# Designed miniproteins, single chains, continued (5), part 38

Each design is a single chain, and the fold is of that chain. pLDDT is the mean over its residues in the fold that is shown.

## One batch from the design tools (miniprotein)

Design m17294
Fold by ESMFold2-Fast:
Structure m17294 (fold): chain A 103 residues (1-103)
Amino acid sequence: LPESRPEKPATDNGNELLTTMYINEVRYLIEQGNYDEALELLRRLLDQAKSSTNMREITSRVVVSATSLAVEQGNLELAREILRLAEEAGLPENTLETIRELL
């Protein structure tokens, strides 16, 4: 019956796992100083976000995490470039506001 079945945990779990993996990958690249690879990964995610609602949500979380780490590392140029890419991709205003507040 609808009242006793789990409501959408399995659908959200797939996106959460992908989000966690991409956050870990981009953080690793930034921590290693591989900024070109980190930006390339973000560009691929942002491109997918233009045509997929699920990828838009995943990418928003990844971009926020990447910007936060760039600011923590003192790399404001990387953080500003991430914001620029997110704005060009048309990420949600809430995501863009969060990124701007991190700068």
Scores: mean pLDDT 79

Design m17295
Fold by ESMFold2-Fast:
Structure m17295 (fold): chain A 73 residues (1-73)
Amino acid sequence: AAAQEAKVAALLAAFRRALRDLLAADPDTDRETLERIRTVVVNYGRTKLGLDDASVAALDAAMEAEIDALMAA
């Protein structure tokens, strides 16, 4: 549904902004800190925005890919 896709896109955009701001302030930000933000975003989407299981899985996978890409650089 378009509503679920819009929620995922909004949360992913917010996550990407948060990671950019964190890394700009502290380039040595560890994976554990990024993973804590990922956990908060997933939990908020699931419990407060009513994301279904498929949307939660898509969001979680996209955030994992973002963290992996940043930590590999």
Scores: mean pLDDT 84

Design m17296
Fold by ESMFold2-Fast:
Structure m17296 (fold): chain A 97 residues (1-97)
Amino acid sequence: MEVTVTFTVEDESKAGELAKEAARELKRALAPFGEVKNLYVEIGEDGDPKTLTLRLEVEGVPEEKKKEVAEAAEEAVRRAAKKVGTKISDLKVEVKE
């Protein structure tokens, strides 16, 4: 199951710190659902330096858990933003097989 999280950070200077913290929080939040693999982090996808994209795979998650995985991923990113002390917008979570 592939999870893609995309969001915009208000403070560009905190994008790198937020990307690192979001990666940590996502791994923690999603570990209970399955094995977290292939974490990819991109800052400035589509040329916007304020846009962060995190992609990862969670193995062994059944289809009925897709909504719970998406909600856990969204909450993890929001926690990361609070911890870093920045605002985020346009948070999108996509979950696919």
Scores: mean pLDDT 82

Design m17297
Fold by ESMFold2-Fast:
Structure m17297 (fold): chain A 63 residues (1-63)
Amino acid sequence: IQKKVDEILKENDKDFAEELIATASTLALVEKKSPEEIKEYLISKGVSKDLAEKLGKIAEELQ
């Protein structure tokens, strides 16, 4: 339920979404984190599980 509200808010904030994509890309390419580690990190920082999963997939494609 809280995930749904968080997802809607993030869909409406393009700048925030862009910053999260940049963070995931940096973790994948610079820090060599796995997609699972990136997903877990983002969830720990308050990112929704659905958005963190999508960002993890982007990171996987970059590796």
Scores: mean pLDDT 69

Design m17298
Fold by ESMFold2-Fast:
Structure m17298 (fold): chain A 81 residues (1-81)
Amino acid sequence: GEIRELLDRLLDAGDAGDVAGVEEAGKRLKELVPDADSLVDNLVRHLKEYIRAREAGDEFTAEIHRGMALIIAGVLRLMYE
C-alpha cells in the first residue's frame, strides 16, 4: 500500500542523505495518516538528524537517530499496515 511505499521511501531517502526526499515523503505520509501527525514529524526529525550526524562523521549519534526512525516506522506499520 501507499503507506508502506512512503515509509520505505523515507528510510531510503535517509540512507541516501536526501533531506528533500525525507521532507516530501513525510508530508505525503501526514496527508494519509493525519491522526499520526506527531509520529510522522518525529520520524522526519530523526531521519534529518541521522543524515546530519552521518555528514559530520558522528557514527554513534547517527545510529541512535536511525534506530529511533526504525522504531517509529515500525509503530506506523503496526497501526496502518
Scores: mean pLDDT 90

Design m17299
Fold by ESMFold2-Fast:
Structure m17299 (fold): chain A 62 residues (1-62)
Amino acid sequence: SEVARKALELAEELLKKGKTGDNAANAASGAHEASVLGREAGDEEAAKRGQELVKKAQQGLL
Protein backbone atom coordinates (compact mmCIF):
# COMPACT_ATOMS: atom_id res chain seq x y z
CA SER A 1 0.00 0.00 0.00
CA GLU A 2 1.47 3.34 -1.12
CA VAL A 3 -0.40 5.28 1.58
CA ALA A 4 0.85 2.98 4.36
CA ARG A 5 4.44 3.21 3.09
CA LYS A 6 4.37 7.00 2.90
CA ALA A 7 2.99 7.12 6.46
CA LEU A 8 5.90 4.87 7.54
CA GLU A 9 8.40 7.22 5.85
CA LEU A 10 6.98 10.21 7.74
CA ALA A 11 7.06 8.30 11.04
CA GLU A 12 10.70 7.29 10.41
CA GLU A 13 11.61 10.93 9.67
CA LEU A 14 10.03 12.06 12.95
CA LEU A 15 11.98 9.43 14.89
CA LYS A 16 15.23 10.54 13.19
CA LYS A 17 14.62 14.11 14.39
CA GLY A 18 14.12 12.96 17.99
CA LYS A 19 13.15 9.79 19.87
CA THR A 20 11.59 11.60 22.86
CA GLY A 21 8.77 14.06 23.48
CA ASP A 22 6.53 15.30 20.66
CA ASN A 23 8.56 13.67 17.87
CA ALA A 24 8.24 10.22 19.46
CA ALA A 25 4.53 10.69 20.22
CA ASN A 26 3.78 11.83 16.65
CA ALA A 27 5.89 9.01 15.21
CA ALA A 28 4.04 6.43 17.34
CA SER A 29 0.66 7.74 16.15
CA GLY A 30 1.72 7.76 12.48
CA ALA A 31 3.34 4.32 12.71
CA HIS A 32 0.21 2.86 14.34
CA GLU A 33 -1.99 4.27 11.56
CA ALA A 34 0.42 2.91 8.92
CA SER A 35 0.24 -0.54 10.58
CA VAL A 36 -3.59 -0.50 10.45
CA LEU A 37 -3.64 0.69 6.82
CA GLY A 38 -1.07 -1.94 5.87
CA ARG A 39 -3.15 -4.74 7.39
CA GLU A 40 -6.34 -3.53 5.70
CA ALA A 41 -4.54 -3.43 2.32
CA GLY A 42 -2.89 -6.85 2.88
CA ASP A 43 0.58 -5.26 3.00
CA GLU A 44 1.99 -7.42 5.80
CA GLU A 45 5.49 -5.89 5.50
CA ALA A 46 4.16 -2.35 6.02
CA ALA A 47 2.05 -3.56 8.96
CA LYS A 48 5.09 -5.18 10.63
CA ARG A 49 7.29 -2.13 10.06
CA GLY A 50 4.58 0.06 11.56
CA GLN A 51 4.45 -2.07 14.71
CA GLU A 52 8.26 -1.98 15.02
CA LEU A 53 8.25 1.82 14.76
CA VAL A 54 5.50 2.04 17.41
CA LYS A 55 7.68 0.01 19.80
CA LYS A 56 10.73 2.19 19.13
CA ALA A 57 8.72 5.40 19.58
CA GLN A 58 7.09 4.13 22.79
CA GLN A 59 10.53 3.28 24.18
CA GLY A 60 11.56 6.89 23.51
CA LEU A 61 8.50 8.16 25.43
CA LEU A 62 9.37 6.05 28.49
Scores: mean pLDDT 72

Design m17300
Fold by ESMFold2-Fast:
Structure m17300 (fold): chain A 60 residues (1-60)
Amino acid sequence: DLDERAARLAVGMVQKLYDSGRGQDAIDTARWLSRQARDGGLDLAARAADQMARDIEKKL
C-alpha cells in the first residue's frame, strides 16, 4: 500500500529531524508533507504527518 508506505517514510523523516534538535524544521516538514500527501490522495500519510506536527508543536 503506497499510502501506508508514505506514512511510514513521512513519520521516520520527521522523527529524525526532531531527534536531531531541529524541532521547528520537523514541524515545517511535517506540515509540508501533510499538504503534499493530501494533494496526492494519500489520506493516511497526510493524517500521520499532520498528527506528528501537532505532537511536536506541543512539546516545543
Scores: mean pLDDT 83

Design m17301
Fold by ESMFold2-Fast:
Structure m17301 (fold): chain A 95 residues (1-95)
Amino acid sequence: MEAREAELVEKIRRDTAELLANLDRYSEEEVLEAARLLVGLGRLLAANGYLAAARAAYQGALDLLRAIEERLPEELRPEAEALAAEARAALAELA
């Protein structure tokens, strides 16, 4: 793994862990937006060959979506399910 990609993996994991540790400080909409951004980042990283960083981003998105699952309004549930499905499919392909 290149040093730059290793730094990206560490940053993604750290930022996700900090958000998970402070979930009570964020709305469900804010956490869903963070998950959406991580899925987008995963797509961008995978397209550029940063496969380990892409996995970290997709896994981070799944961890955030799982953490807010019980708190999600019904209106946001279809988007959360679509993001989780995309992240799981991408992780299976990157395995």
Scores: mean pLDDT 86

Design m17302
Fold by ESMFold2-Fast:
Structure m17302 (fold): chain A 98 residues (1-98)
Amino acid sequence: SERERALEILDALLAHPVAKNFEKPLDLEGLGLSKFIKDPVSLSEIRELVLEGKLSLEELERRLNLMIAQYVVINPESDKRYQDAQELAKLFEELLRS
């Protein structure tokens, strides 16, 4: 099923070492970014939506891309968090194609 496939993708991402920074949503209020970034996304939020049957595979891809975009907007290219976001993006693109 789509739900089973989405969970397989998410569990594979969560097992990767870079995923730790993406398990919880960004503290937009603490970072002063609440005016610039809406709908903070994290792997745990996405996983809960999948478990509730609220996400298709297409919506999963959209949510993952939004999460990556939020991290790359706030961090310079030299930052490990930016680099980890790009690595995670490559991983989910490969998983979505398999």
Scores: mean pLDDT 77

Design m17303
Fold by ESMFold2-Fast:
Order: sequence, then C-alpha cells, then structure tokens
Structure m17303 (fold): chain A 91 residues (1-91)
Amino acid sequence: SDKKLLAAYLLKRFGYDPPNIKLNPDKLREVVKELQRKAGLNVDGELLPEELEDPELLVKLVREIQNFFGLKDATVDGVLGPKTVEALQKY
C-alpha cells in the first residue's frame, strides 16, 4: 500500500518508530514526487533535511501528507501534530 510505504518512511524521517514493512525505493520515490508536485516543491523524489527545517516548505508538505492520509477540514492545518502522527501510525 502506498499509504503504508509513505507512513513508514515519514515516521522514520520524523524520529518515530516505523511499522515493520519492506520498503520499495522506486515506489516510495514516486509517492514522494506526487507529494512534492502537489505541495509546489522541487520534484526530485527526495525529502531533504532543508525541506523539513524550512517552516514554509514544511507547512506545504505536511498539508499534502494530511490530504494523502485522508485528513480533512480543520485537521489539514500544516502542523505535524498528534492527529497527523496518529494517522501515520495507523498504517
């Protein structure tokens, strides 16, 4: 599942324990490219530390993560908060 793959990757990148799944690098790259395209970021299939440390880029990225995991309305706030982390951990 694209959601499981992305959730495991993001949890690891954000310093949480990822689910025990086998990562497919090619599939992960395509999912990251789609998030980057929707967020208006450079489309290279990589999440760099600079993108996570820039508040404006992080807000754009987190909103697209929230949309990808089916969060809606007020929960699409661009903040990596408990509801967003819980949505990632569910997969």
Scores: mean pLDDT 72

Design m17304
Fold by ESMFold2-Fast:
Structure m17304 (fold): chain A 87 residues (1-87)
Amino acid sequence: SDEEKIEKIERLVLELMLTLLDRGILTEEEAAEIAAAMHSLYDGTVESTVAAARHGLALIRERHPDDAEALALVDAAEARIDAIEAE
């Protein structure tokens, strides 16, 4: 269902953000700014949830372009978003 897809994507993004914070890759300030940018795109649909998540991933890549660990985690998250969207 659409509700299950939204929940899976939201959980995936939350787990990614918490992992990046725990590993010291993102600061709390950066995480808050990225979360605010994602929330500005959210309208309660699967389409907006996917768009918001992809925007958040793009912001992480832009801020940490040389961080191989960050990029690997973001790439894995993007692949999981694509798989959830295809369900």
Scores: mean pLDDT 88

Design m17305
Fold by ESMFold2-Fast:
Structure m17305 (fold): chain A 95 residues (1-95)
Amino acid sequence: GPRERAREHLLKARELVKQAIEALEKGDTEKALEHAEKALGHVFQAIAAGAPRGPLIEAAGLVIEAIEALKKGDTEKALEHLKKALEHIERALAE
């Protein structure tokens, strides 16, 4: 149902943000960007499926800022934004 679909997108977004963080900690900025862009898609799909909007709008904004930081080569700022986005996704999963 819609709640199950929202949760599936949230779980996928969480996993992809974790993979982006891991890739970035290993210095793989290309893989970090790929995972972050896919995570953003799943955050928007979770919102569309009825997941808690407040935490996920914050998460989406932070993932967008991380993507922009990665494109500028600011890996430290990207890592900071991805870790904060993960916290907001985990809050959405707790609701």
Scores: mean pLDDT 89

Design m17306
Fold by ESMFold2-Fast:
Structure m17306 (fold): chain A 81 residues (1-81)
Amino acid sequence: DKLKRLEELLNEAVDHIAEGLKAEAKGDYEKAAEHYKKAIEKLKEALRLAEELGAPQSFIDELQKLIELTEKKLKEVEEKL
């Protein structure tokens, strides 16, 4: 079930973003970077699957924006290492 896989990827990505933010708040930039990297991988996989499923362009655009924001967060924490 491709839709179920999409939901699982999005949930995993959101969990990694949340853990990354928690690590960043504690000054654990190494751990924050690891979580943001995992989130980006899951989001990119979700983006590909959403495109294959013919998801609305608005959903694709929001997902791409979330990837960009998470990549920006990753760059910010890596600059502190």
Scores: mean pLDDT 90

Design m17307
Fold by ESMFold2-Fast:
Structure m17307 (fold): chain A 84 residues (1-84)
Amino acid sequence: DLDEELRERLAEARAAGNLTRAEGLEAALNDDHPANKALAWGVLMAERGRSPEEARRETAARYGEEYGEIAATVNEILLNSEKG
């Protein structure tokens, strides 16, 4: 479940003191935030075979670094997901 992976990454970011990543992941887990676009962008980039770094750069340029972290995190999760 993508939401569970995002919550785990959020806990890790908070523990590490990475506030930029933590803010982005918190926004992605809330219904009322443009972070949902970063989430969708991360999924799309992974489906198109783009790297997490490309997803981060494209999203960060549009919305800010915290949203780039969402897109990169989602892309990384999808690259590591089991093939069903």
Scores: mean pLDDT 76

Design m17308
Fold by ESMFold2-Fast:
Structure m17308 (fold): chain A 72 residues (1-72)
Amino acid sequence: SSLEKNAEKLAEGAAEMLKKAEELKGTEEEKKLKEQYEALKNKAIDLLIDKGYSEEEAEEKVKKLIEEFLKK
């Protein structure tokens, strides 16, 4: 339960970094925000794998969570 909730929070953070990168397009901060996005996304995937998801299942779930947060 806590691993899934932490993965959701990391996915939300990843979506926030993507939104900020879009707002700051063409700046040096865009690159840092994209790096933070990738780090948060990968950490969320790792937490779901630790929970018992396969790599493919974890990647798909995190992708869907990020897409949902980007729509809000």
Scores: mean pLDDT 84

Design m17309
Fold by ESMFold2-Fast:
Structure m17309 (fold): chain A 146 residues (1-146)
Amino acid sequence: RAAEDAAVRARFRAAMPGVVAGIREKLREAGKLTPGVERALRSFELSGRLDLIPMSEMSGLSIQELETIIDATAEAMVRASGGQLPREVAEALAQLILLGEITGIDVTEELVALLRALGVADPEGVVRAGRRALREAREAVLAARR
């Protein structure tokens, strides 16, 4: 029901500043909080979307390839959640997994805590499914270049 999705979105918006602050601190400690990564996070805080230009520059993947990877990751997370995650929330989480994979920081703790706060039954399973789908989608994108 629309009311359940609205409640998940409200909890997501309330928890997101803390999640982003935790990720920013991990990036800073790892020496990975470059001006490009900070711009990507700022875009995410303002719009729910990472600036994909720095992600493209760091990964060697095009913006279109990154969008394809994000979509596949989000779809896997929606499925793994049993439909508990609205698509827009799953897309935001997929972008944070992508940021972690590109920068080499582990965002699992922050995302598991967030999913638990959202009432997801298997937070660790959802993050695991997202990470697997991201890696599979990245490999498929690289294979398509051949």
Scores: mean pLDDT 87

Design m17310
Fold by ESMFold2-Fast:
Parts: C-alpha cells; structure tokens; sequence
Structure m17310 (fold): chain A 109 residues (1-109)
C-alpha cells in the first residue's frame, strides 16, 4: 500500500529536529509489529519541504496494515507534531509493502 502524509508542526518547532524524531518514531513503531521484515528510509530536503520516504516490507498484508496504524499513532504522538493529515492512500502493487511518504513544510531559512 502507499500512503502520503502531511505533517503540521507546532509553532516554533524545528522542522529538522522533528524530521529526526519522526524517523526514530516510525522505525520504533514498525519494529514492534510482528511480521515486519525490513524498513528502508530515504530523505530529501528541497526548498521549503522535507520529504521522508519509508518502505516497510512485511510478511503479510495484515502485518503491513498493522504497521501503518502503529506508525500513524506514533507520528501523532511525536513531540513537535501538531497534526498528521493523510493526503493520499492507495493499495499499491505489493499488498505486503507499505510505502509511506511524510512531507514536512519548513520555513525558508
């Protein structure tokens, strides 16, 4: 499955520090799900936006769905995150694979 998320930051939060916390929170949440086999992480910073891509490979579609819910809960509890909005959701070509794209808007500094 494929999920695209927009993260809204708390006022005054450092977007780069929040991005680092998100990486840790997502990795920890996915690792706690039985049946998660691999987690691949990539990041990109382009003017005004940090984009984090997580590819979570699970042994079953059920494990991939459980990983998605655990990750969404962990993201909502991450310090500096005010809101998490799901902007796109699709089943994708591989039911056992969760591709999660997290977008964080930064102030141009």
Amino acid sequence: MRVVLDVTLEPGADPFEVARRIIEAVTEAAEKVPGVKEINISGRHEEGEITLTFIVKAESEEAAKEAKEAILEALRKTPGVKAVTVTEESEGKNPNTLTLTVRIRTSSI
Scores: mean pLDDT 83

Design m17311
Fold by ESMFold2-Fast:
Structure m17311 (fold): chain A 85 residues (1-85)
Amino acid sequence: SPLVEEVKRKIEELLKLIDKAEQYIKNGDVETAKKYLEQAIKLEEEIVDLLSRLTPEERAAVKADPLYQEAATKLFKLRLLYDFD
């Protein structure tokens, strides 16, 4: 499905944004990290919209993907640790 492939591409981009945020956090640049996290949150909103347009079977397969689980887990933890305006 073209929508499944689009979701997968967006998940990969989400992981890249999360990795950038984590790198800046490790370097003590929390303000720059927050900018990458803001972009990650916007991309997550796009992923959620696309997931709602998939079949139940396609949605289950995407959610079972290790990359989806990694992105969801990391972003959830970062949201808890760092408040956003």
Scores: mean pLDDT 87

Design m17312
Fold by ESMFold2-Fast:
Structure m17312 (fold): chain A 63 residues (1-63)
Amino acid sequence: LEEEIKKLIATLSPILQKLAETAVEYIKRGWLENARQMIDFLESIGAPEELVKALKEMLRKAE
């Protein structure tokens, strides 16, 4: 399980882009708690720190 997750984290894939886009969509819809959970998930799966920081800042401005 952990090895499989680590391999997925190591692959910079279009899926990460779609997950980030979903977080942005949640913020725009005012679903701030859902957006926060998606950002936390992205951070947990090893999304780039700069991406996570940008999403957290966008969320903070919407709160």
Scores: mean pLDDT 71

Design m17313
Fold by ESMFold2-Fast:
Structure m17313 (fold): chain A 65 residues (1-65)
Amino acid sequence: MGDAEKGKELFEKTASKIMSEHYVATSLTPEQLRNGVPGTAIPALKDVLSDQELEDLIAYVKTLK
């Protein structure tokens, strides 16, 4: 189960260096975060983050509308 508070901290420290804030603030799906988006700066985060960190990040992204 993901923790949105930990996901926000992870995004600010780690994920924001890999992705623009604008990309995360748009309607990215959990699948796009796991597998990346071809032709963009968004890599397959499942290969970069632990399973727990990935779930925390997804929980945070779900709070963005």
Scores: mean pLDDT 64

Design m17314
Fold by ESMFold2-Fast:
Structure m17314 (fold): chain A 67 residues (1-67)
Amino acid sequence: MEKVVVENKGKKVEATVVKKTETGFVIDVGRPEVEVGDKVYKDGKLIGYVIAVNEKESYVEYASLDK
């Protein structure tokens, strides 16, 4: 299973990718550990941003490298 790190208020939160979507993925961590706008990293690289959060999971959209 794929692992990612969410940066929330200067803290690193490890999460597991539970589902992939057309524009991103869903992780197994939600509120209050993760908030909308949080940066998501894989292997130290910024790969996306949290765009939606509930109590159990969060939706992440891939960062576009366009521009």
Scores: mean pLDDT 80

Design m17315
Fold by ESMFold2-Fast:
Structure m17315 (fold): chain A 80 residues (1-80)
Amino acid sequence: SMEERRKERIKAFKVIAEYLSKQTGEVSTEDIEKVLKENGIKDPKEFVEELFAASGLEVKDTIPAEDIPRLLAVAKAFSE
């Protein structure tokens, strides 16, 4: 349902925000997908694509450290 998708989305972005807040350098997009899967998120790629799009960034395999604060801010906003 749309409500179940909304709850899953909020959960996904909470997981992303917590993960990114612990990083001190470059982050692999695959590592974000992996942590989402480990936390029971069924479609990690969907939420990663939404995160990048909302941040005004193209999806990258490697996320530079300078882009992490922007992605983290978006993930925090979407987790509320």
Scores: mean pLDDT 86

Design m17316
Fold by ESMFold2-Fast:
Structure m17316 (fold): chain A 105 residues (1-105)
Amino acid sequence: SIERILELEEEAEKLAEEARATTDPEKQAEHKALLVRMIARVLRELARLLAERGAPQEVVDTLLAAADALLNTDDLAAQVAVLRAVEDTVGPYLNEVADEIEAAR
């Protein structure tokens, strides 16, 4: 699971770099859609990892609901609201995993 998160992080960094280099609005929209799908995959993998570690069900449910919401909307304001909810609820738990992700690099 940590190895899978590292793979997704590397792919996300690649896509973010390509998105920054793109000036075509159509290609920017395509890269944004790919990044949103990548974020949703990371959220699902984090939910699984945190569930395995006995994190509160509310944290797991927040991550899974966020992944589903991101995949089911093209609205930027809705996507931002979803990500803010994740940051507020999951942020402290991400610090626990961050050291292990860094150690696996």
Scores: mean pLDDT 74

Design m17317
Fold by ESMFold2-Fast:
Structure m17317 (fold): chain A 58 residues (1-58)
Amino acid sequence: SPLDKWIAALAEQDPAGAEAARRAVEENKSLKEIFAYAALATGDEGTRKAAEQILKKS
């Protein structure tokens, strides 16, 4: 799937983000939450704050 291809590409540059995304997929999280968990694991402070806001609303 496109999501699996994205996680595979992410794993080459950001293994921690890819692992967070994979766990979110296994937990049947929404696409927004999957992206937010990846960003929360590896993003800078601004990216992490944005990810936290998405997760609070989900």
Scores: mean pLDDT 78

Design m17318
Fold by ESMFold2-Fast:
Parts: sequence; structure tokens; C-alpha cells
Structure m17318 (fold): chain A 92 residues (1-92)
Amino acid sequence: GAASPEGEEAARGGAEAGRAANAAGPEAVPHGAAAAISGAGAWAASAYTGSGAAAATSAEAARRAAEASGSPEAARAGEEAARAGAAEAAAG
């Protein structure tokens, strides 16, 4: 099946966190990559499993990774991803 709009927003938030972390410096890059991967995981959970709970869990992991980057812009993007994952879980 296709990903929900919320799953797509979670992936977008994770990717934005990755870009913001990359701009913040080399030490932030691994955390940004983790946020992007976790956001993509929320998309995959939405598209392939239909589990809103799994999508929310992956999106929350994206938020935590984004926060760990130390970039305020990455942290905001991670919060958007987590909100999207929570909305997917609430819709299920």
C-alpha cells in the first residue's frame, strides 16, 4: 500500500533534520543521519505494515536523534516528524 500523508511528513521531517545537522557541522552528521533513517522508518511502517504505533515509534526515534545533533533546526524538524507519527497512531 501507499504511505499515509503522516508517514510522508515523518520522512520529510527526518530528512530536514538530517540536512540541518549536516549544516551544523561534522559532529552532528551521524545524529542527522539517524534522524533521517528513523523518519524513513516511520514512512516504511506506514506504507508496508499499516501500523500507526510502529510509525510513531520510528518518528519519536527521529526526534531524539535530531535533538542529539545539538542543532536547533534539526530538533524542530524532528519534533515535526514525531508529531506526524503521533497523528498516524491516533488515526489507526
Scores: mean pLDDT 84

Design m17319
Fold by ESMFold2-Fast:
Structure m17319 (fold): chain A 62 residues (1-62)
Amino acid sequence: GDDLVEAGRALYEGKGEEAREHVRRAVEANPDDRSTLRMAADIYERLGDLESAREYRERALA
């Protein structure tokens, strides 16, 4: 969705906090969508938040 596109843009611009907020909105809108959860995990991993990345990867497998 648009929130994931904006999260990616914020990440590449070094705006880690904005990237996190966009990811949270995307997950809130689609909490059980595996593609959204997988992309959230990838973004958290790039932000260095390995605990959140692991959590979202596990949710994507459920």
Scores: mean pLDDT 83

Design m17320
Fold by ESMFold2-Fast:
Structure m17320 (fold): chain A 85 residues (1-85)
Amino acid sequence: SEEEREEQLRLLDRVEKQLDRLLDYSLSTIKDPEKVEKIKKVAEEARKLIEEGRQAVRDGAPESEVADIYRRVQDLIGEMRRIRG
């Protein structure tokens, strides 16, 4: 439905803002170049998945497919937090 699509896009917008805040904070506070490189790589993967999720919503993909993409993005955000410490 239109409401389900709007909700999916709002979830992706929220997770993108979460990713942006975590990345900005991590890059301003972490001095370990190995951790910085790993976090940047994970953040790039998360951004690609968010765009894939937006495209899936536009293409009318099943809600389950978009939900799976959302979970994968949240897992990557969790990985960034673990790398950061």
Scores: mean pLDDT 87

Design m17321
Fold by ESMFold2-Fast:
Structure m17321 (fold): chain A 104 residues (1-104)
Amino acid sequence: SAKLKQEADNVIATIDDFVKLVKKYVDEDLQKELNEKTSEAKKLISELTLENLLRAYQLILKAMNDVMKKVKSKLTEEQLKEIETAAGRVLMELARLISLMESE
């Protein structure tokens, strides 16, 4: 479906934006782990099966939780809000893609 492909591309773009934002605030080891988890999630999203999208959602959620645990005590309220907003966009777009798959 062209609509599924477009939404998948949107999810991948929002993941890339999130990673780019977060790299400013995390050490090299966490950046590497974040890159590994998000690269696996993007691959799963590109394969466009419900099982792979649910797995991608779990990987993204885990990566976001790991980031928040590391940065929550180190960042300003404004910086935390920026990260939370970016994270929310990724999860919202991925949830939308999952809903579209379930509707087919």
Scores: mean pLDDT 85

Design m17322
Fold by ESMFold2-Fast:
Structure m17322 (fold): chain A 140 residues (1-140)
Amino acid sequence: YIEAFVTGDEKKVEELLKNADPSTLAGQLALLYAGIYYLNQRKFEKAIKPFELVAKSKDPLLRALGYFGLGIAYYELNDLEKAYRYFRISARLFREVGDELLAKEAERMYEKVKQELETKYSPEEIARIDAEADAEYAKL
C-alpha cells in the first residue's frame, strides 16, 4: 500500500538491488527506483551505485536519468566537481532524447553548481572540468 511505499523497507530495496539485472529494462527501472529511494531517504552515498548502473543503460532516457541522479547525489555530498560534470552530461543527454523539461532542469542545476565552483576554482580549472564532462559524454 502507499504508506508502506512511503516508509520504505530498506531491506526490500537492498533485495531489489541484488536481484536487478542491469542488462534488462526491468532491472534498470529497479535500479532507478532504488537510487530515487535512497535520495528521498537522504542516503546519498547509497544512491551512487544504483545511478552508476542506470547511467550505463542502453536506453538513452534511463542513461540521462542515471547521470542526473549522480549529479544530485554528489551535489548533496558536496562533491561539486563531480556534481557539475554529471549535470552537464545529463543536460546533453536529455537534449539528445528531446526531453526539454529535464534538459532545462539539468542546465539550471549545473549553472548553480558552476557559480559555487567559481568561488573556489579558476576559469582554467572549470574549463578542464567542462572538457572532462564533454569527453565522458563523447564515449556514450
Scores: mean pLDDT 83

Design m17323
Fold by ESMFold2-Fast:
Structure m17323 (fold): chain A 81 residues (1-81)
Amino acid sequence: SSLKERLQQLAELLRAHRDNPVFLVWALEEFVRWAEQTPEVPEELVEKLREFAERLRAHRDDPAAAREITDETVAFLEEQI
């Protein structure tokens, strides 16, 4: 399905750019904007991704925390696939 493909692409994108918090925040926020406008996306999934985006934004200047949040986000996405 398009949702599973998009979640897989997001997980791969986040993993590839794990050391670029600015890009990671942008990518995650763009996905959340798309998801909020897509009725088929579960509300719990949108809420969790919004939480991860906010956490990542708050810790973007802390590389260790940013990587930990990114790893948690990827793990969460992989559970949805």
Scores: mean pLDDT 84

Design m17324
Fold by ESMFold2-Fast:
Structure m17324 (fold): chain A 66 residues (1-66)
Amino acid sequence: SVMEEEAQALEKQANEEKDPNLAILKYEEAAGLYALLGATTEDLLEKEKYFQKADQAQQKADELRS
């Protein structure tokens, strides 16, 4: 899906971003998109996968703030 590709692209950009403030924003955007994918899918395995990816992206953002 376009949204999944966008979330993955944001994660990749965040991983490559040297500015921690910009990396945080990109991880948070990716987390939001993964959370929306999880909320809107009816497949339980896909839902779990997307919420896990959302949590991981959010954790990376939180670690950069610390």
Scores: mean pLDDT 89

Design m17325
Fold by ESMFold2-Fast:
Structure m17325 (fold): chain A 87 residues (1-87)
Amino acid sequence: LEEEIREEAQEVLDEIAAGDREGAAEELRELGRELERYLLSDPSVSREQAERARRTLEELARRVEEGDEIALETAEVHAASLISSLK
């Protein structure tokens, strides 16, 4: 799960670097799904916390698809932060 999240986060960064907004949005949604699954595997994490993390990435994906440049930059920061925090 941790390696899968790292891989999906890297795919988000790759799509952003390629200028593929639709691809970046699709990878953000997949990242959100994998992140929720990872968080729910930790008994100290609540279902509400896991759900909020997924919804944040889904919201970013939607804005990226709509051409929001700030959302694109935010997605890049989030993906990079996830890779960093997972060790």
Scores: mean pLDDT 80

Design m17326
Fold by ESMFold2-Fast:
Structure m17326 (fold): chain A 74 residues (1-74)
Amino acid sequence: MEELKEQLEKAEKALKENPDHPGVLFQLGDIYEKLGDKEKALEAYEKALRIVKENPDYQSFLELVEKKLEELKK
């Protein structure tokens, strides 16, 4: 899990600098999912989804986030 720990630290640092960045929130969700923390992954993806819905610049990201949430809620 060394690589996932490194990715988590980098994503957390990025989120601290940009708390509302949907790309960083999606990365955190993916990392938490890989670490087995489904609850934190869902939380991160749902926060990213809210931001993406409010910003048309992230339309391509919307489908990815929705797919991940559907998959995790099963």
Scores: mean pLDDT 77

Design m17327
Fold by ESMFold2-Fast:
Structure m17327 (fold): chain A 77 residues (1-77)
Amino acid sequence: MERTRQAQEHFQKGVNALNEGNYEEAARHFEEAIKLSENDTARAEALRNLSIAYKGLGDLEKAKKYQEKADELMRKA
């Protein structure tokens, strides 16, 4: 499905941005991946990586928030 494909493309672009140290770009792509994701596993993976991006940006409160959301989804799945 197109939405699932777009979520996966944004997730991959986010991972690439993380590897390049472009944390703001990574966060943007992971936020889009979360919005487009239709299952808890994909959403949790994007949330985990969004947490890593916010750690890179120095926003530890947002990093903790998104890590906790990812952990909750994986615990319930």
Scores: mean pLDDT 84

